# Designed miniproteins, single chains, continued (3): the designs that were tried, part 38

Each design is a single chain, and the fold is of that chain. pLDDT is the mean over its residues in the fold that is shown.

## One batch from the design tools (miniprotein)

Design m9309
Fold by ESMFold2-Fast:
Structure m9309 (fold): chain A 118 residues (1-118)
Amino acid sequence: MEAREAAERAEEAARSGRPVEGAREAGRAALRAAEASGGGTGVAARGAGRGALEAAEAAERGDGMEALFHAGGASFAAGMAGGLYKNGGDPKEEGEAAARAAQGAGRAASLAAEAALA
């Protein structure tokens, strides 16, 4: 339940049309989903969440290149979370929520970097 809500919040934040705020919200949601997972998927989701928060901070400062670097890290971690969930090892609900939240955080981080580079 809690992990699913965190995944939904991360996906909503990525679709918010507010790149910097969206990356912060998605990052926090991915960190919450990571806590509920507890497995390798959770570790990867935590990485995606941290990357999204760092991308948002860099984007807010107008540092598009630093934001892009952190967005790249968040996207890589999101890909790892999805792969780890698909290969098994985590409970289906918690692992799925963590992977979804990580994907949301990676997407939101990329949007924040794109906005800072424009």
Scores: mean pLDDT 81

Design m9310
Fold by ESMFold2-Fast:
Structure m9310 (fold): chain A 74 residues (1-74)
Amino acid sequence: LEKTVEALRKAVESLEDMAKRAKEMNNPKAIEFVKKSIENLLKLAETMLQKYPDNPEIKEIVERLKKLLEELES
C-alpha cells in the first residue's frame, strides 16, 4: 500500500505541474489532456479509498485531484 500511495502522490505532483504549464501555454488540447489524466487518476484513487476508507493519505490525494480539476475548469 505505501508504495502505491507514494506512486499516486508523485502522479498528482506531476499532474499539478502539467496543469500549470498547460494554463501558461493557453493550449486547449494540453488542458483537455491534463483534465482527462486527472479524471482517470481520480477514479483510481476513489477506488482505493473504497478499499481503505479511513486512510488519510488517500483522502488527501482525492481532495488534491478534485481541487486541481476545479482550478482547470475556472
Scores: mean pLDDT 81

Design m9311
Fold by ESMFold2-Fast:
Structure m9311 (fold): chain A 105 residues (1-105)
Amino acid sequence: SREEQLAAVRAVVEELAARYPDLFTNLPDYSKYPEYKNLVKNPISMGEILARIDAGEIRSKAEAEALVEQMFDNWKTLFPPGSAEQMATEDARAEARARFAAIPA
């Protein structure tokens, strides 16, 4: 059911947030990453995605997946190609994709 799908989606986002508290759970510290607010037009974090699920603003797995992908794309813009941070971001993205793929449509 859609309710069971959304509960599974929420659990994936919550677990990813718990695993990456210093990166993806919150928006970056703008004093440390001043380019983020200027380069990123649609800021989003795992914490904000959870809040939107709880508020009933995210109604499907596809909507949550799109926001999670946007978050990873936003972080990728801050990191130079081949950096450890870029690699960690893409590893987290691959894990998120695998977990969402396990949730029925």
Scores: mean pLDDT 79

Design m9312
Fold by ESMFold2-Fast:
Structure m9312 (fold): chain A 67 residues (1-67)
Amino acid sequence: MEKREELLEALRFAAKTLIEKGYSYDEIVERVRAAVEALADHYGLTPEEKEQLMAEAEKIVEELKKK
C-alpha cells in the first residue's frame, strides 16, 4: 500500500532524527508509537492499516536499536 510505505519512511526519518538529537532508545520507542497514533488519526487510517503500520514501525525501531 502506497500510503503505508510513505508513512514508514516518515517514521524511519523521525526515529533517526531522535537518535541524532540524543534521545534514548526507550524514548524513541515511545515517540515512534505516538507518531503512529498521530499519523493514523491525521490520515484517517483504518484499524487494520494502523496495526500494520505499528508492526512495521516496531521493526524499524528494533533495527535502529542494534546500533
Scores: mean pLDDT 75

Design m9313
Fold by ESMFold2-Fast:
Structure m9313 (fold): chain A 90 residues (1-90)
Amino acid sequence: SEEAREKVVEVVLKLADEIAEIDPEAAEELRKKVEELYEKKASVEEIIDAVDKIVAEILEKLSPEDRAKVVEAYHKAKQEIEKILEEERK
């Protein structure tokens, strides 16, 4: 649904803000990709898949300390997305 897509994008933009504290360029790439997919009316699944891929690429380049912080933020974002999807199924 449109509501679910909007909520997922909001969660990802918050994740990008947290990543920006560590890697501002990577955060901008994540924001641009998610906004592009939203404008192109990509499905929630396509948006989530793209986010997962970009976050994985970011994590490969980070120090262990920065990686732990990004993993924590990403895990929290995935939990929020799962709640959105569960509400959508009802």
Scores: mean pLDDT 83

Design m9314
Fold by ESMFold2-Fast:
Structure m9314 (fold): chain A 83 residues (1-83)
Amino acid sequence: SLRDVIREALLELKRLAEEAGLEDAVKKIDEVLSNLDSLSTDEAMSKLQEILEYIVENASPEVAERASEVFTRTLREVRELEA
């Protein structure tokens, strides 16, 4: 399902944020995960993008690249499931 795809992306970003020591990103991801079933797909994707932007600004280039790959893959999968 769309929610499962977005949930898996959030869990992958959480792992990357934990590896990078970004405690504020981890807290934000946990908040989004807790409310995921109450969010529309567009709202959930907007939250995922906000998390990505925070990681890109605060993590190493390697972690930022991996986070960007997670987001790009998720965006593609969401679009394919809505087609």
Scores: mean pLDDT 86

Design m9315
Fold by ESMFold2-Fast:
Structure m9315 (fold): chain A 80 residues (1-80)
Amino acid sequence: EEEEKRKQEARIELDVIEALLEIARVTGYKFSEEQLKEIARRVKELLDIMGLSDEEREKVFERFAELTGIPLEKIKELAE
């Protein structure tokens, strides 16, 4: 129950983060590298909570890269 709730909350938070990144992209808002690092680290935490496969995690980071315009490898580095 609590584990399922935690995974649901993580999924909602991830969806909100993706929505915020899309809004920033279409409005021309630019995140600082520090802000992107914080977001990337939080995304990594959410993926860990959700128990996603490596392939599923890769797709989420690919989406992050697409929405931010930052190379996938740089996003992965920021998430460390």
Scores: mean pLDDT 81

Design m9316
Fold by ESMFold2-Fast:
Structure m9316 (fold): chain A 60 residues (1-60)
Amino acid sequence: SPEEARRGAILEAVRGMLEAARDFLEDVYKKTGNPQYKKDAERARAEIERVREEIARLEA
C-alpha cells in the first residue's frame, strides 16, 4: 500500500541517519577515548538492528 511504502522509506531514512550517527560516534571515541561515545555508538548499533528487523517485517 502507499502507507506501507511510505513507512518503509521513513525506516530506511532513519536507518541511514543511525548509521551516520554510529560512524560519527565511533570516530569520536577513537579520537578521544571517552567511554561515553563508545556507549552511545553501541546504543546506535542496537537501534540499527531494531530498524532493520522492522524493515524486514514490512518486506515479508
Scores: mean pLDDT 87

Design m9317
Fold by ESMFold2-Fast:
Structure m9317 (fold): chain A 100 residues (1-100)
Amino acid sequence: SSSEQLREMVEETIERMKTASPAEQVRLASGMLGVFRLVHSEAEKMSKEELETAIEEIERLIEELRARLPDLSPEQQARVEAYIAEMERIRESLRRLLEE
């Protein structure tokens, strides 16, 4: 259910970004970073399947955020790029847990 909830949240966020203003896109990216930080805090308690789902969903959102960067102002791009960098660090941490 937690993996299913994460998938639904990412899918809903991607759908919302299709019609969102630049400012709303930055807010959505920030919100999802908060969700991924929470996932990361529980990562040691997660099953292999839950870790794999989290990695896949983080990668999916990073790709969507990168694709939408040209729609943003330089200041908004810098904020979203910082969020992407944090998401990439979380993804890498989760990948290391899968190798244990």
Scores: mean pLDDT 89

Design m9318
Fold by ESMFold2-Fast:
Structure m9318 (fold): chain A 93 residues (1-93)
Amino acid sequence: SAAVEHALAMQPEIIAEATAAGFPEEDVRAVVDALFEAVVSGDPSILRDRAREAVAAGAPPWVALLLLGLYYKATDPSLSYEEKLERARAELA
């Protein structure tokens, strides 16, 4: 897919912008790599698996919360951002 190829080509720019905003590069790469793997495979469950791995590895909480939020958006787009955040916090508790 041309859209997938274009998205993959944008990955370095997304990482550069997020790190310029003050996010650590390793944490940004973990999120971006998980998102792109999920998009390329068509499997949003990768985002949930990567969120659990991030928690187990001691990554900052925002990494797992963002990945779970993206997973919920992909599987239930009717959920608000607030509902997704509450669900993510409950899953990680």
Scores: mean pLDDT 78

Design m9319
Fold by ESMFold2-Fast:
Structure m9319 (fold): chain A 75 residues (1-75)
Amino acid sequence: SLEDEVKKIREELKKLRELKDEFNATYQEQLAAASKLPEDERKEVEAQYQAFLDEMDSRIKELENKLKELEEKLK
């Protein structure tokens, strides 16, 4: 049902937001550790983590948009 689809997307969004918060905390720890690395290696670590955060943000936005469309259909 449409209600089951909405519930599934809400659960997926909750999990992704929790994973993003955990990843962001890990990223801050890794940046602190990377401050001891050569500049080029530090930039590579920063770029890799930022790319993953950007991908997570894109996925969250897609699911939020889909959830909004489905909730409008349930009214």
Scores: mean pLDDT 81

Design m9320
Fold by ESMFold2-Fast:
Structure m9320 (fold): chain A 111 residues (1-111)
Amino acid sequence: MEAEEAAREAAEAALEAGTREGARAAGRGSAEAGTRLGKAGGDPSASTGAAVSGIGAEKGAELGLPGEEAAREARSAARAVGEAGRRSGTEEAKRAAAEGAREAAERAREA
């Protein structure tokens, strides 16, 4: 329902996984959510920021950040997606953010 709630669930899934793989998956999901947000008419700067934050979290995990630190980066990226969803103001963008964040949570749990 809420992009912010979905982003929080993604962040919690990444922290619960506590693994570099979980954090990488959540970061990738957040990057895709930010990109999807921009395509759905979200705020361009907030959507781009969320996508970049997600890429950073993914790459940080790949570059060897410890699992807990990588999970914190993924949590920050998920929060950026939620914030971008709130700033977008359109139903399409809010839905895109919520769907992307849910996908990020599923990927984190599966990793």
Scores: mean pLDDT 73

Design m9321
Fold by ESMFold2-Fast:
Structure m9321 (fold): chain A 55 residues (1-55)
Amino acid sequence: SSEELRALSAEIVALLDEINAKTAGKSQKEAQEIVKASPLLPRLEALERRYRELR
């Protein structure tokens, strides 16, 4: 549904904002290490997969 797609889109944006906040001002190496250590990437992948299933 359009409501579910909007809710998922909002969650994806919120996660991307969190990742960007954690990596802002960091070097490329530091940013990669933060992202690799974070559970946020698997969560983002799961939300993106669900978004594709609903489209």
Scores: mean pLDDT 79

Design m9322
Fold by ESMFold2-Fast:
Structure m9322 (fold): chain A 80 residues (1-80)
Amino acid sequence: SAADAAFLAAAKQLVENDPRFSPELKEKILAILEEAVAAGTRQAWIDAYVKIANLMLEAGVDIDTVGRFLQRLADARAAA
């Protein structure tokens, strides 16, 4: 949908513009978000946020930064 496309474009900018993320981490986060959009279920979105949080924490990103990033994704989704 147009809303899904708008969200993915915004999310891609958020991910690509974060200097703390490695190229591999950026690719993994974007793949998870694309899968969640394709599935479109509440459970798929819950699973996506959990997977993204775990990937960021494993990559050494602090919990406050993880929380702020997930909030920015949620805001982008709400705006779409």
Scores: mean pLDDT 85

Design m9323
Fold by ESMFold2-Fast:
Structure m9323 (fold): chain A 92 residues (1-92)
Amino acid sequence: TEEAQVLFDNGVNAYLEGDKDTAKKNFEKAYKIASEENPRSVLARASQFVLNMINNDDSDGAKAYHFLYMEKVNGSEEAKEAMEVIKQLERK
């Protein structure tokens, strides 16, 4: 939905501005809404992937899913946004 997309975009902006807590909350809400409507959507997958990166869970597994995800959804705007957030998350 547009609501889930707006929440995802707000999460990206919050994280880039250094507000990690607000970013995480927005991504959690975006994932919940997008997943409830269509768990196969790029937005649901991007939100889940970003949440995994923010939590620093299984860095090697996250990177493997990153390559697989990007190959599958190559060229989507949601995938590009997820990539940008991932790059910001990796800078520590």
Scores: mean pLDDT 64

Design m9324
Fold by ESMFold2-Fast:
Structure m9324 (fold): chain A 58 residues (1-58)
Amino acid sequence: MAAVEEQRRLAKEFREKLGKAKNLDEIAAISQEFAAPFARLVAELGAENVHGGLPFKA
């Protein structure tokens, strides 16, 4: 329940920050920042809600 809500919020913030990024270095930094939180959410959810994989690829 809470993990699913966090995943949705995290995905939204990720997209917003990517939209504000103007160069590849900024995009790489944002992707790195969100990689660990997403990995933790996948582990916490037991991968049941992720199905075929992570929705983010940058």
Scores: mean pLDDT 67

Design m9325
Fold by ESMFold2-Fast:
Structure m9325 (fold): chain A 70 residues (1-70)
Amino acid sequence: DAERALALAVGESLGLPRAEAEAILRELASPEGRAALAERARAAGFDLTAAQVAAMNLAGLVALAHALSR
C-alpha cells in the first residue's frame, strides 16, 4: 500500500523507529484509534474537528501522533 509506505517514510524522517511508526499506524487503522487521537489533540488544545482528523492521510496522522507524544 503506497499510502502506508509513505506514512512509514514520514515516521522515519521524524526520527521514529520503524517499530514505533508501525505501532502508530496499527492503532490509526482502527476507527477507535483515530477517535482517540482526535480526542488527545483536542485535550492538548489543538483546534481540530473529528472530521478534519478523519480527512487526514496516514502520513499526517503519524506526524500528529508524534507531535502529541513530545
Scores: mean pLDDT 75

Design m9326
Fold by ESMFold2-Fast:
Structure m9326 (fold): chain A 106 residues (1-106)
Amino acid sequence: SLQEKMEELRKLFEEGKYEEAVDLFFEIASNEKLTDEQIQEILDIFAEAYKKDPRLLPVLLRKAVENPEKAKIFFDQMINSKNPVVRVNGKSLKYFVEQLTGVDFE
């Protein structure tokens, strides 16, 4: 279930398995239609992991460049959200990832 995948995502981050965690995140984001609450939960998981280990950021950026179609699906889910906070966060994250990588997720 999606709930079991979310729990596994949290455990992978807690174990410092960032490669596996980001791969699972892109599987969830590309295969599941996420609610605003689920998107916010994922963002909170990433924010907490990043505060503990900022080395998560280069892993996330590399995986987004390697999987641009999956990254685009996630950004599109956020940008098309009915929740204005999720939309603003999606636009900001897409912009910063594009600036840091030089990749356009169009």
Scores: mean pLDDT 82

Design m9327
Fold by ESMFold2-Fast:
Structure m9327 (fold): chain A 71 residues (1-71)
Amino acid sequence: SAAEEEAERLREEGEEAERRGDWETAIKHYVEAARLYRELGRLEEAVEALARASAIAKQRGDEELAAQIEA
């Protein structure tokens, strides 16, 4: 579906941002991908995307953002 393609695209863009060290963009894209995966019932993919976003936030020392992502 178009929504599934959008979620996959956002995940891939998050990975690209992470590779180039654009942590803010990576977190944003992973969180958005996770939201779409959750709406689609793709729970494993949603959990994986949120875990990546949370890990990046923690690596940057933003414990508050990491907690918000995990909530």
Scores: mean pLDDT 86

Design m9328
Fold by ESMFold2-Fast:
Parts: structure tokens; sequence; C-alpha cells
Structure m9328 (fold): chain A 68 residues (1-68)
């Protein structure tokens, strides 16, 4: 399912230790989800993560999305 795929991709993102790579992969995921007509709530959550300034803050937002 799309939801299981998203969880798998979020778990993979949480392993990234480079801020620029994490942001790049997040942008790719957001574009993928928009193309697959994912729920607006998940897209908005990922866009909020992308607006964070540091690796730790981004990962905290991603962890919140995983725990739904």
Amino acid sequence: SLQEKVKSLLQELLKIEDLELLKSKLEDLIEYLKLNEAPPEIIEGLEKALKEEDLESIKKVLEQLLNK
C-alpha cells in the first residue's frame, strides 16, 4: 500500500546523517506523493519537515509522521 511504502521511505530518511541529502530526498518523496495523489496531511507534514533548519528538527517531524 502507499501508506506502507511511505513508512518504509520515512524510516530510510531517518538513517540519513547529511542535511542536504535528507532535504533532497524529502523533496523527491514529496513530489512522488503528489504524483500518487497521497493524502494532503502527509504532504503538509513532509513540507513542514523540509522547512526546518537542522537535521535533528527534521528527524523529529519525520518521527511524528511515522507514529500515526
Scores: mean pLDDT 82

Design m9329
Fold by ESMFold2-Fast:
Structure m9329 (fold): chain A 80 residues (1-80)
Amino acid sequence: SKEKEIAELDKKMAELKARIEAQVAALEARYGRPVSDDLVAELEAAGERAAAEEAAALRNQLAMFRGVDKAIERSKKLKE
């Protein structure tokens, strides 16, 4: 059913938000600064490619999920 599908999506979204928040908190605690383009550039210059890639991916994932969340909200309003 539609309601069952929405419930599963809500669960997945909550799990992903928790994961992203945990990753952001861990990275910020590790480097003592916010996840930003400046941090990515510093990590790249230091040769910490994996950490730089993680910081960039977190920024991109947040942007993509904002888009998906808005699309889901619009779909719910249009179908009601």
Scores: mean pLDDT 74

Design m9330
Fold by ESMFold2-Fast:
Structure m9330 (fold): chain A 65 residues (1-65)
Amino acid sequence: SEEIEKLVRKYRDKMLKESLEFTDKLIALRKDPAKRDEAVKLSAEYTKKFIEKRKEFDKLIEQLQ
C-alpha cells in the first residue's frame, strides 16, 4: 500500500506541475488580444482532458479501497 501511495502522489505531483505550466502559458496567451480565440480553444481542450484523467484516477482509487 505504501508503494501505491507513493505512485499516486508522484502522479498527482506531475499533474499539478503540468497544470501550473499550462496555466502560465494560458496567462501569457490571454495578455495578447490577438491570441484570445487561441487561448479559449486551448483552455477548453485541456479542461476536457484533465476531467477525463481525473475520472480514470478516481476509478483506480475506488478499486484499491
Scores: mean pLDDT 78

Design m9331
Fold by ESMFold2-Fast:
Parts: C-alpha cells; sequence; structure tokens
Structure m9331 (fold): chain A 87 residues (1-87)
C-alpha cells in the first residue's frame, strides 16, 4: 500500500528507503498523489534522521519534475515550500 511505502521511507536501512522511493515514483497516480505528498512532507517535518528527510525531499522533487500532472497547483506550491524549508 502507499502507507506501507511511506513507512518504509522511515526505515533505518538505506536500501529499504531507496526501494520505497523508487516504488513511490513508479506508482504515483491522480488518486494517490495527495496521500504521497502529505506523507513525504510529514517525513520532512518530523523525522530526526537527516537521510530520511533528504530522500523524502528528493522524491517530492522527482514527482514535481516528472509527474506534476497528477498534482494540483496547491499541492505543487506546498511541496516546493517544504523543499525550500528543509534544504
Amino acid sequence: SIDDMISQMMSDDMSTRAQAAGNIINNISRSNAQAIVDGLMDIMRTSDDPNARAIARGVIQSIIDQHSHYMSDAMIRQARSAIRATA
């Protein structure tokens, strides 16, 4: 599930995080884009692991660059704001 993939982004195992990131990017759609963006933004805000925050930031950036068509204008603005705040 999307929730499981987002949870795996919080893993202490780099390989698990990388696989979850790839799975999210490859499985994003109009129906799950909001949940994905919200989950990744939550990781960026709440994770005490800078590597987890960095990969979540990278995934959001990839979604904006490759799949912005699944995102509303408000979602893109929120995501870009979170990226700037956590750089």
Scores: mean pLDDT 83

Design m9332
Fold by ESMFold2-Fast:
Structure m9332 (fold): chain A 57 residues (1-57)
Amino acid sequence: SLITFVLSAEDALETARKAGAFELLPQAEEALRQGRKALVTVDADTGKVVDVRPLPP
């Protein structure tokens, strides 16, 4: 099952790096540029980060 967390953009970037989800780093960086928090989605069964996107205002 998928679980979504609201994180700071910096925490989302660190989470993606630690999880090896390097393809999602640009999305976390975009949240930083926009000054927004990020939505991070994790597969709870595998612990894999499957999505990162900026949280809308």
Scores: mean pLDDT 83

Design m9333
Fold by ESMFold2-Fast:
Structure m9333 (fold): chain A 96 residues (1-96)
Amino acid sequence: MPSLADQIDDIIREEFEKALKATKDPKVRLQIEMDLGVLEVALATMKVMNTPDKEIVEQVIKMLESLAKQYESEGNNELAKLYREIVEKIKELEKE
């Protein structure tokens, strides 16, 4: 049985890798890679600290929604949409 944190990690990695393969702009690629790094460090830290699954879900969603709002304000609607779609996939895991 993979943990909820491991399932979230799998979704994040899969969706970000898919976005990186589709992206040709080096500035956008660097931004996606930086965002992935921040999310992976946060997730690894929460796992090491034995953070409750519900709090891990809430923190990851909050981070992704903050990034989506930032990109939307910058006119980068494609990155905003990507991060909102990842949030919805994580919410589907929480519904069991």
Scores: mean pLDDT 82

Design m9334
Fold by ESMFold2-Fast:
Structure m9334 (fold): chain A 88 residues (1-88)
Amino acid sequence: GAQEVKEKILEAAEEVGKKEEAQKLIEKANETGNEEYAEQLYSLLTPEQKIELLKWLYDTVLKRNPDAPEEAKEHAKKVLEEQIAKIK
């Protein structure tokens, strides 16, 4: 869920020395409910870290929804590939 995504972003931000900045954005997002802070949080990541996060999200969603229709799984994979292409 959203909590695991925030934890993964925080780990990635720590690797590039931006952990404190990421924590402040997470706190503001939780306090205000403003989606803009989530976008700012994502922008702290390198292109490579963004790709790793997207792949992890895709894998996690598939593992939590094993009975999802094949068409839904194929659509999710296509969205992942399109998002990765935009980063590269």
Scores: mean pLDDT 74

Design m9335
Fold by ESMFold2-Fast:
Structure m9335 (fold): chain A 108 residues (1-108)
Amino acid sequence: SLDEVIDKLREALALLDKVAKSLEVQEELGLAAIHLALARKYKDPEMLAKACKILKKAVELLAKEKQLPKETAEECLKILEEALKLATDPKVKEELKEIIELLKKILE
């Protein structure tokens, strides 16, 4: 289950990386990727929750910089909703809900 959530977050990360143009966004996405790798290696839901927080910051920056196309945001939202269904750790669920709420607001 933890590995399945990590795989979904990696899919979302790869999608966002395709549209990221600024160094600031690329640095946040890189940091999220590192935390996802650590979460997998150590089977650590706290590292996974940190990856989710960093990914949320990347989404906020992409939206602020007007670099997040509606189609990319919609696809990312679907992937993260799937990740939430697979998540069992309460803190990971809370962080995923935060990103999902942010994406829903961006898509309004």
Scores: mean pLDDT 90

Design m9336
Fold by ESMFold2-Fast:
Structure m9336 (fold): chain A 98 residues (1-98)
Amino acid sequence: MIRTGSLTFNTSNPNLTDQQLRQFRSALLGLARSHDAVGIGVSSPLGLSPQSQQQILDIARDVSRETGVPIGVTTGLPSPDQARQAARDGARRLARQL
């Protein structure tokens, strides 16, 4: 049985601060250590800058490597296609690890 955790992180700024990135990493690491898979949503009304999107993806990748837990990340306003692709990628990674 797969235990899936989820977290939504909201920010008013398109550029994430070092403090916000540290909070994100800590929350994600806690979820990954207590679950078999993690889904993360990160949103901003102005959209995230490409730099902040990359920083979030790098943190998720590092936490996934450290814990061995598959982590899916969605940034910005969820489009139906982006949400479907993220779900499919998560399911495919879980299927390969099982």
Scores: mean pLDDT 68

Design m9337
Fold by ESMFold2-Fast:
Structure m9337 (fold): chain A 99 residues (1-99)
Amino acid sequence: MIYKKTVTVTASGPGATIGFEVENDGKVKVTVRAAEGARAAPPIELDAKKGDLINVRLDGPGTVTVELEAENKPAKIKKVTVSGGADYRVEEKEEKIEL
């Protein structure tokens, strides 16, 4: 069974730094997507574990999406931190895939 969690942070101001702290014990697959206006950066894929920090800096207004995939246990983010921008929005989505 695969647990998927998607966290999307939209920053309306320039210069935002967005941090995601991973809560999962063991290995979790992470995909990071960053987009500033109409420009999307290539996705970054990595393996993470509990306490790992994923930091993304935006020069302008934009969106950062972090997708976590974990086996047999729910995928979890402990904390989302946004600094530098005045206004931001956080959206979370969870999916469960039976294999």
Scores: mean pLDDT 77

Design m9338
Fold by ESMFold2-Fast:
Structure m9338 (fold): chain A 65 residues (1-65)
Amino acid sequence: AEPVLVAEVPKSMSGVEAARLGAEALGVRIVSIRELGPHSALAVTDDGSLVAGDAANERVLAFPT
């Protein structure tokens, strides 16, 4: 599945904060979140999709199944 750009975020944002912002923009709730680094996190949402907070690259990505 091709990743979709959901939001642009500042480089200073944490990966967790970026993933939360992306989920809010999509109107979905985070069920679980895994930190991969200070500016990188992967979240599972209540609809079963994945949201990646990648603040080091100023982006939030969604992964359609």
Scores: mean pLDDT 83

Design m9339
Fold by ESMFold2-Fast:
Structure m9339 (fold): chain A 86 residues (1-86)
Amino acid sequence: MEDALQVIDTSIANRDKLIAETGDEEAVERIVKRLEELKEKIKNGELSLLEIAKEIGKMALEKAKTMGKDPSALIEKELAEVEAAV
């Protein structure tokens, strides 16, 4: 759980870099807001590990659409990071 929170915190901290890489501030702000909401739910114990993985997968898919890249590779990377953090 703490490792998953650290990954989320790192992603939020990299907001400016994500905006620079994607060119879409609104999409990055939506992703960051969802990460902040996910972090709060994790801290409160409201989400199971499977639900956490699903939300990260959804965020990775949305990010991939913004970047015009294949979402599969980003989803696999985000899920692998969650699995490694467990």
Scores: mean pLDDT 64

Design m9340
Fold by ESMFold2-Fast:
Structure m9340 (fold): chain A 74 residues (1-74)
Amino acid sequence: SVRERLQELIREAEELLRKYGDQLSPELRDRLVFLIELGRWLLENDAPDSLLEAVIRTLERALKEAREEVEKAK
């Protein structure tokens, strides 16, 4: 489901920040934190799937950028 996909991405983003937050640019770190908070708020308020899908797409792009930054730091 869209809800389950968003929950999975929030967990992935939280784990990435926990393990590699210090290796990320401040801008990308702040963006991930904002998207995690927004995603959680939407889930708690039973937001429509269209809004959940928009956050999913944005969070997927941010996670891709974060993974690329982590790999470049190695």
Scores: mean pLDDT 87

Design m9341
Fold by ESMFold2-Fast:
Structure m9341 (fold): chain A 107 residues (1-107)
Amino acid sequence: MVEKIAEIFKKHGFSEETARLIAESIVSGKLVEDSAESRLGVAINHLLKNLGNGEGIRKLGEELKLPDWIIDMLVQFSETGSVTPQSEADKVLLEILLDLKKLYESL
């Protein structure tokens, strides 16, 4: 599982080390280290297990001190299964979230 998730992030330009860190945090649902990347991974884990619970995702994202634009994107994705991208960063995160959702639905 970690390998497949890390490949999704690497496909979108993340380094091997960063992709593995995020993937391990997504699979475990726990902080691997006290970093923004690990915190993002924990939030994505909760998102994929709790689709339709935008309020829960918002609270977790705020507790994890994620940037507002990431929290808003995760909440919108949770509620609608999609996001209207406002930037290239939004497009990259949306593509990653769609790939991750597809992977988890295939398990």
Scores: mean pLDDT 81

Design m9342
Fold by ESMFold2-Fast:
Structure m9342 (fold): chain A 75 residues (1-75)
Amino acid sequence: MDEIVERGKKLAEELDAETREKMIKLMDTVYELVKQGVITMEQAMQLIRDGGLSLPEEAREKMEEIVEEMREAER
């Protein structure tokens, strides 16, 4: 999980400042919920996808990359 969050933050660096802040905030929030055991990894992936729908296309593509990383880490 920590490695996935770090990758997500690096991917966000390629976005504009406003979109980057929204993406990082979403990732940090979802990560904290998983870390606290409030949600499952599958629920976390869904929240990232749902959050991505309100962002520009380039941010949505990066969110999908993060979801794939999370799916691979679950296996």
Scores: mean pLDDT 75

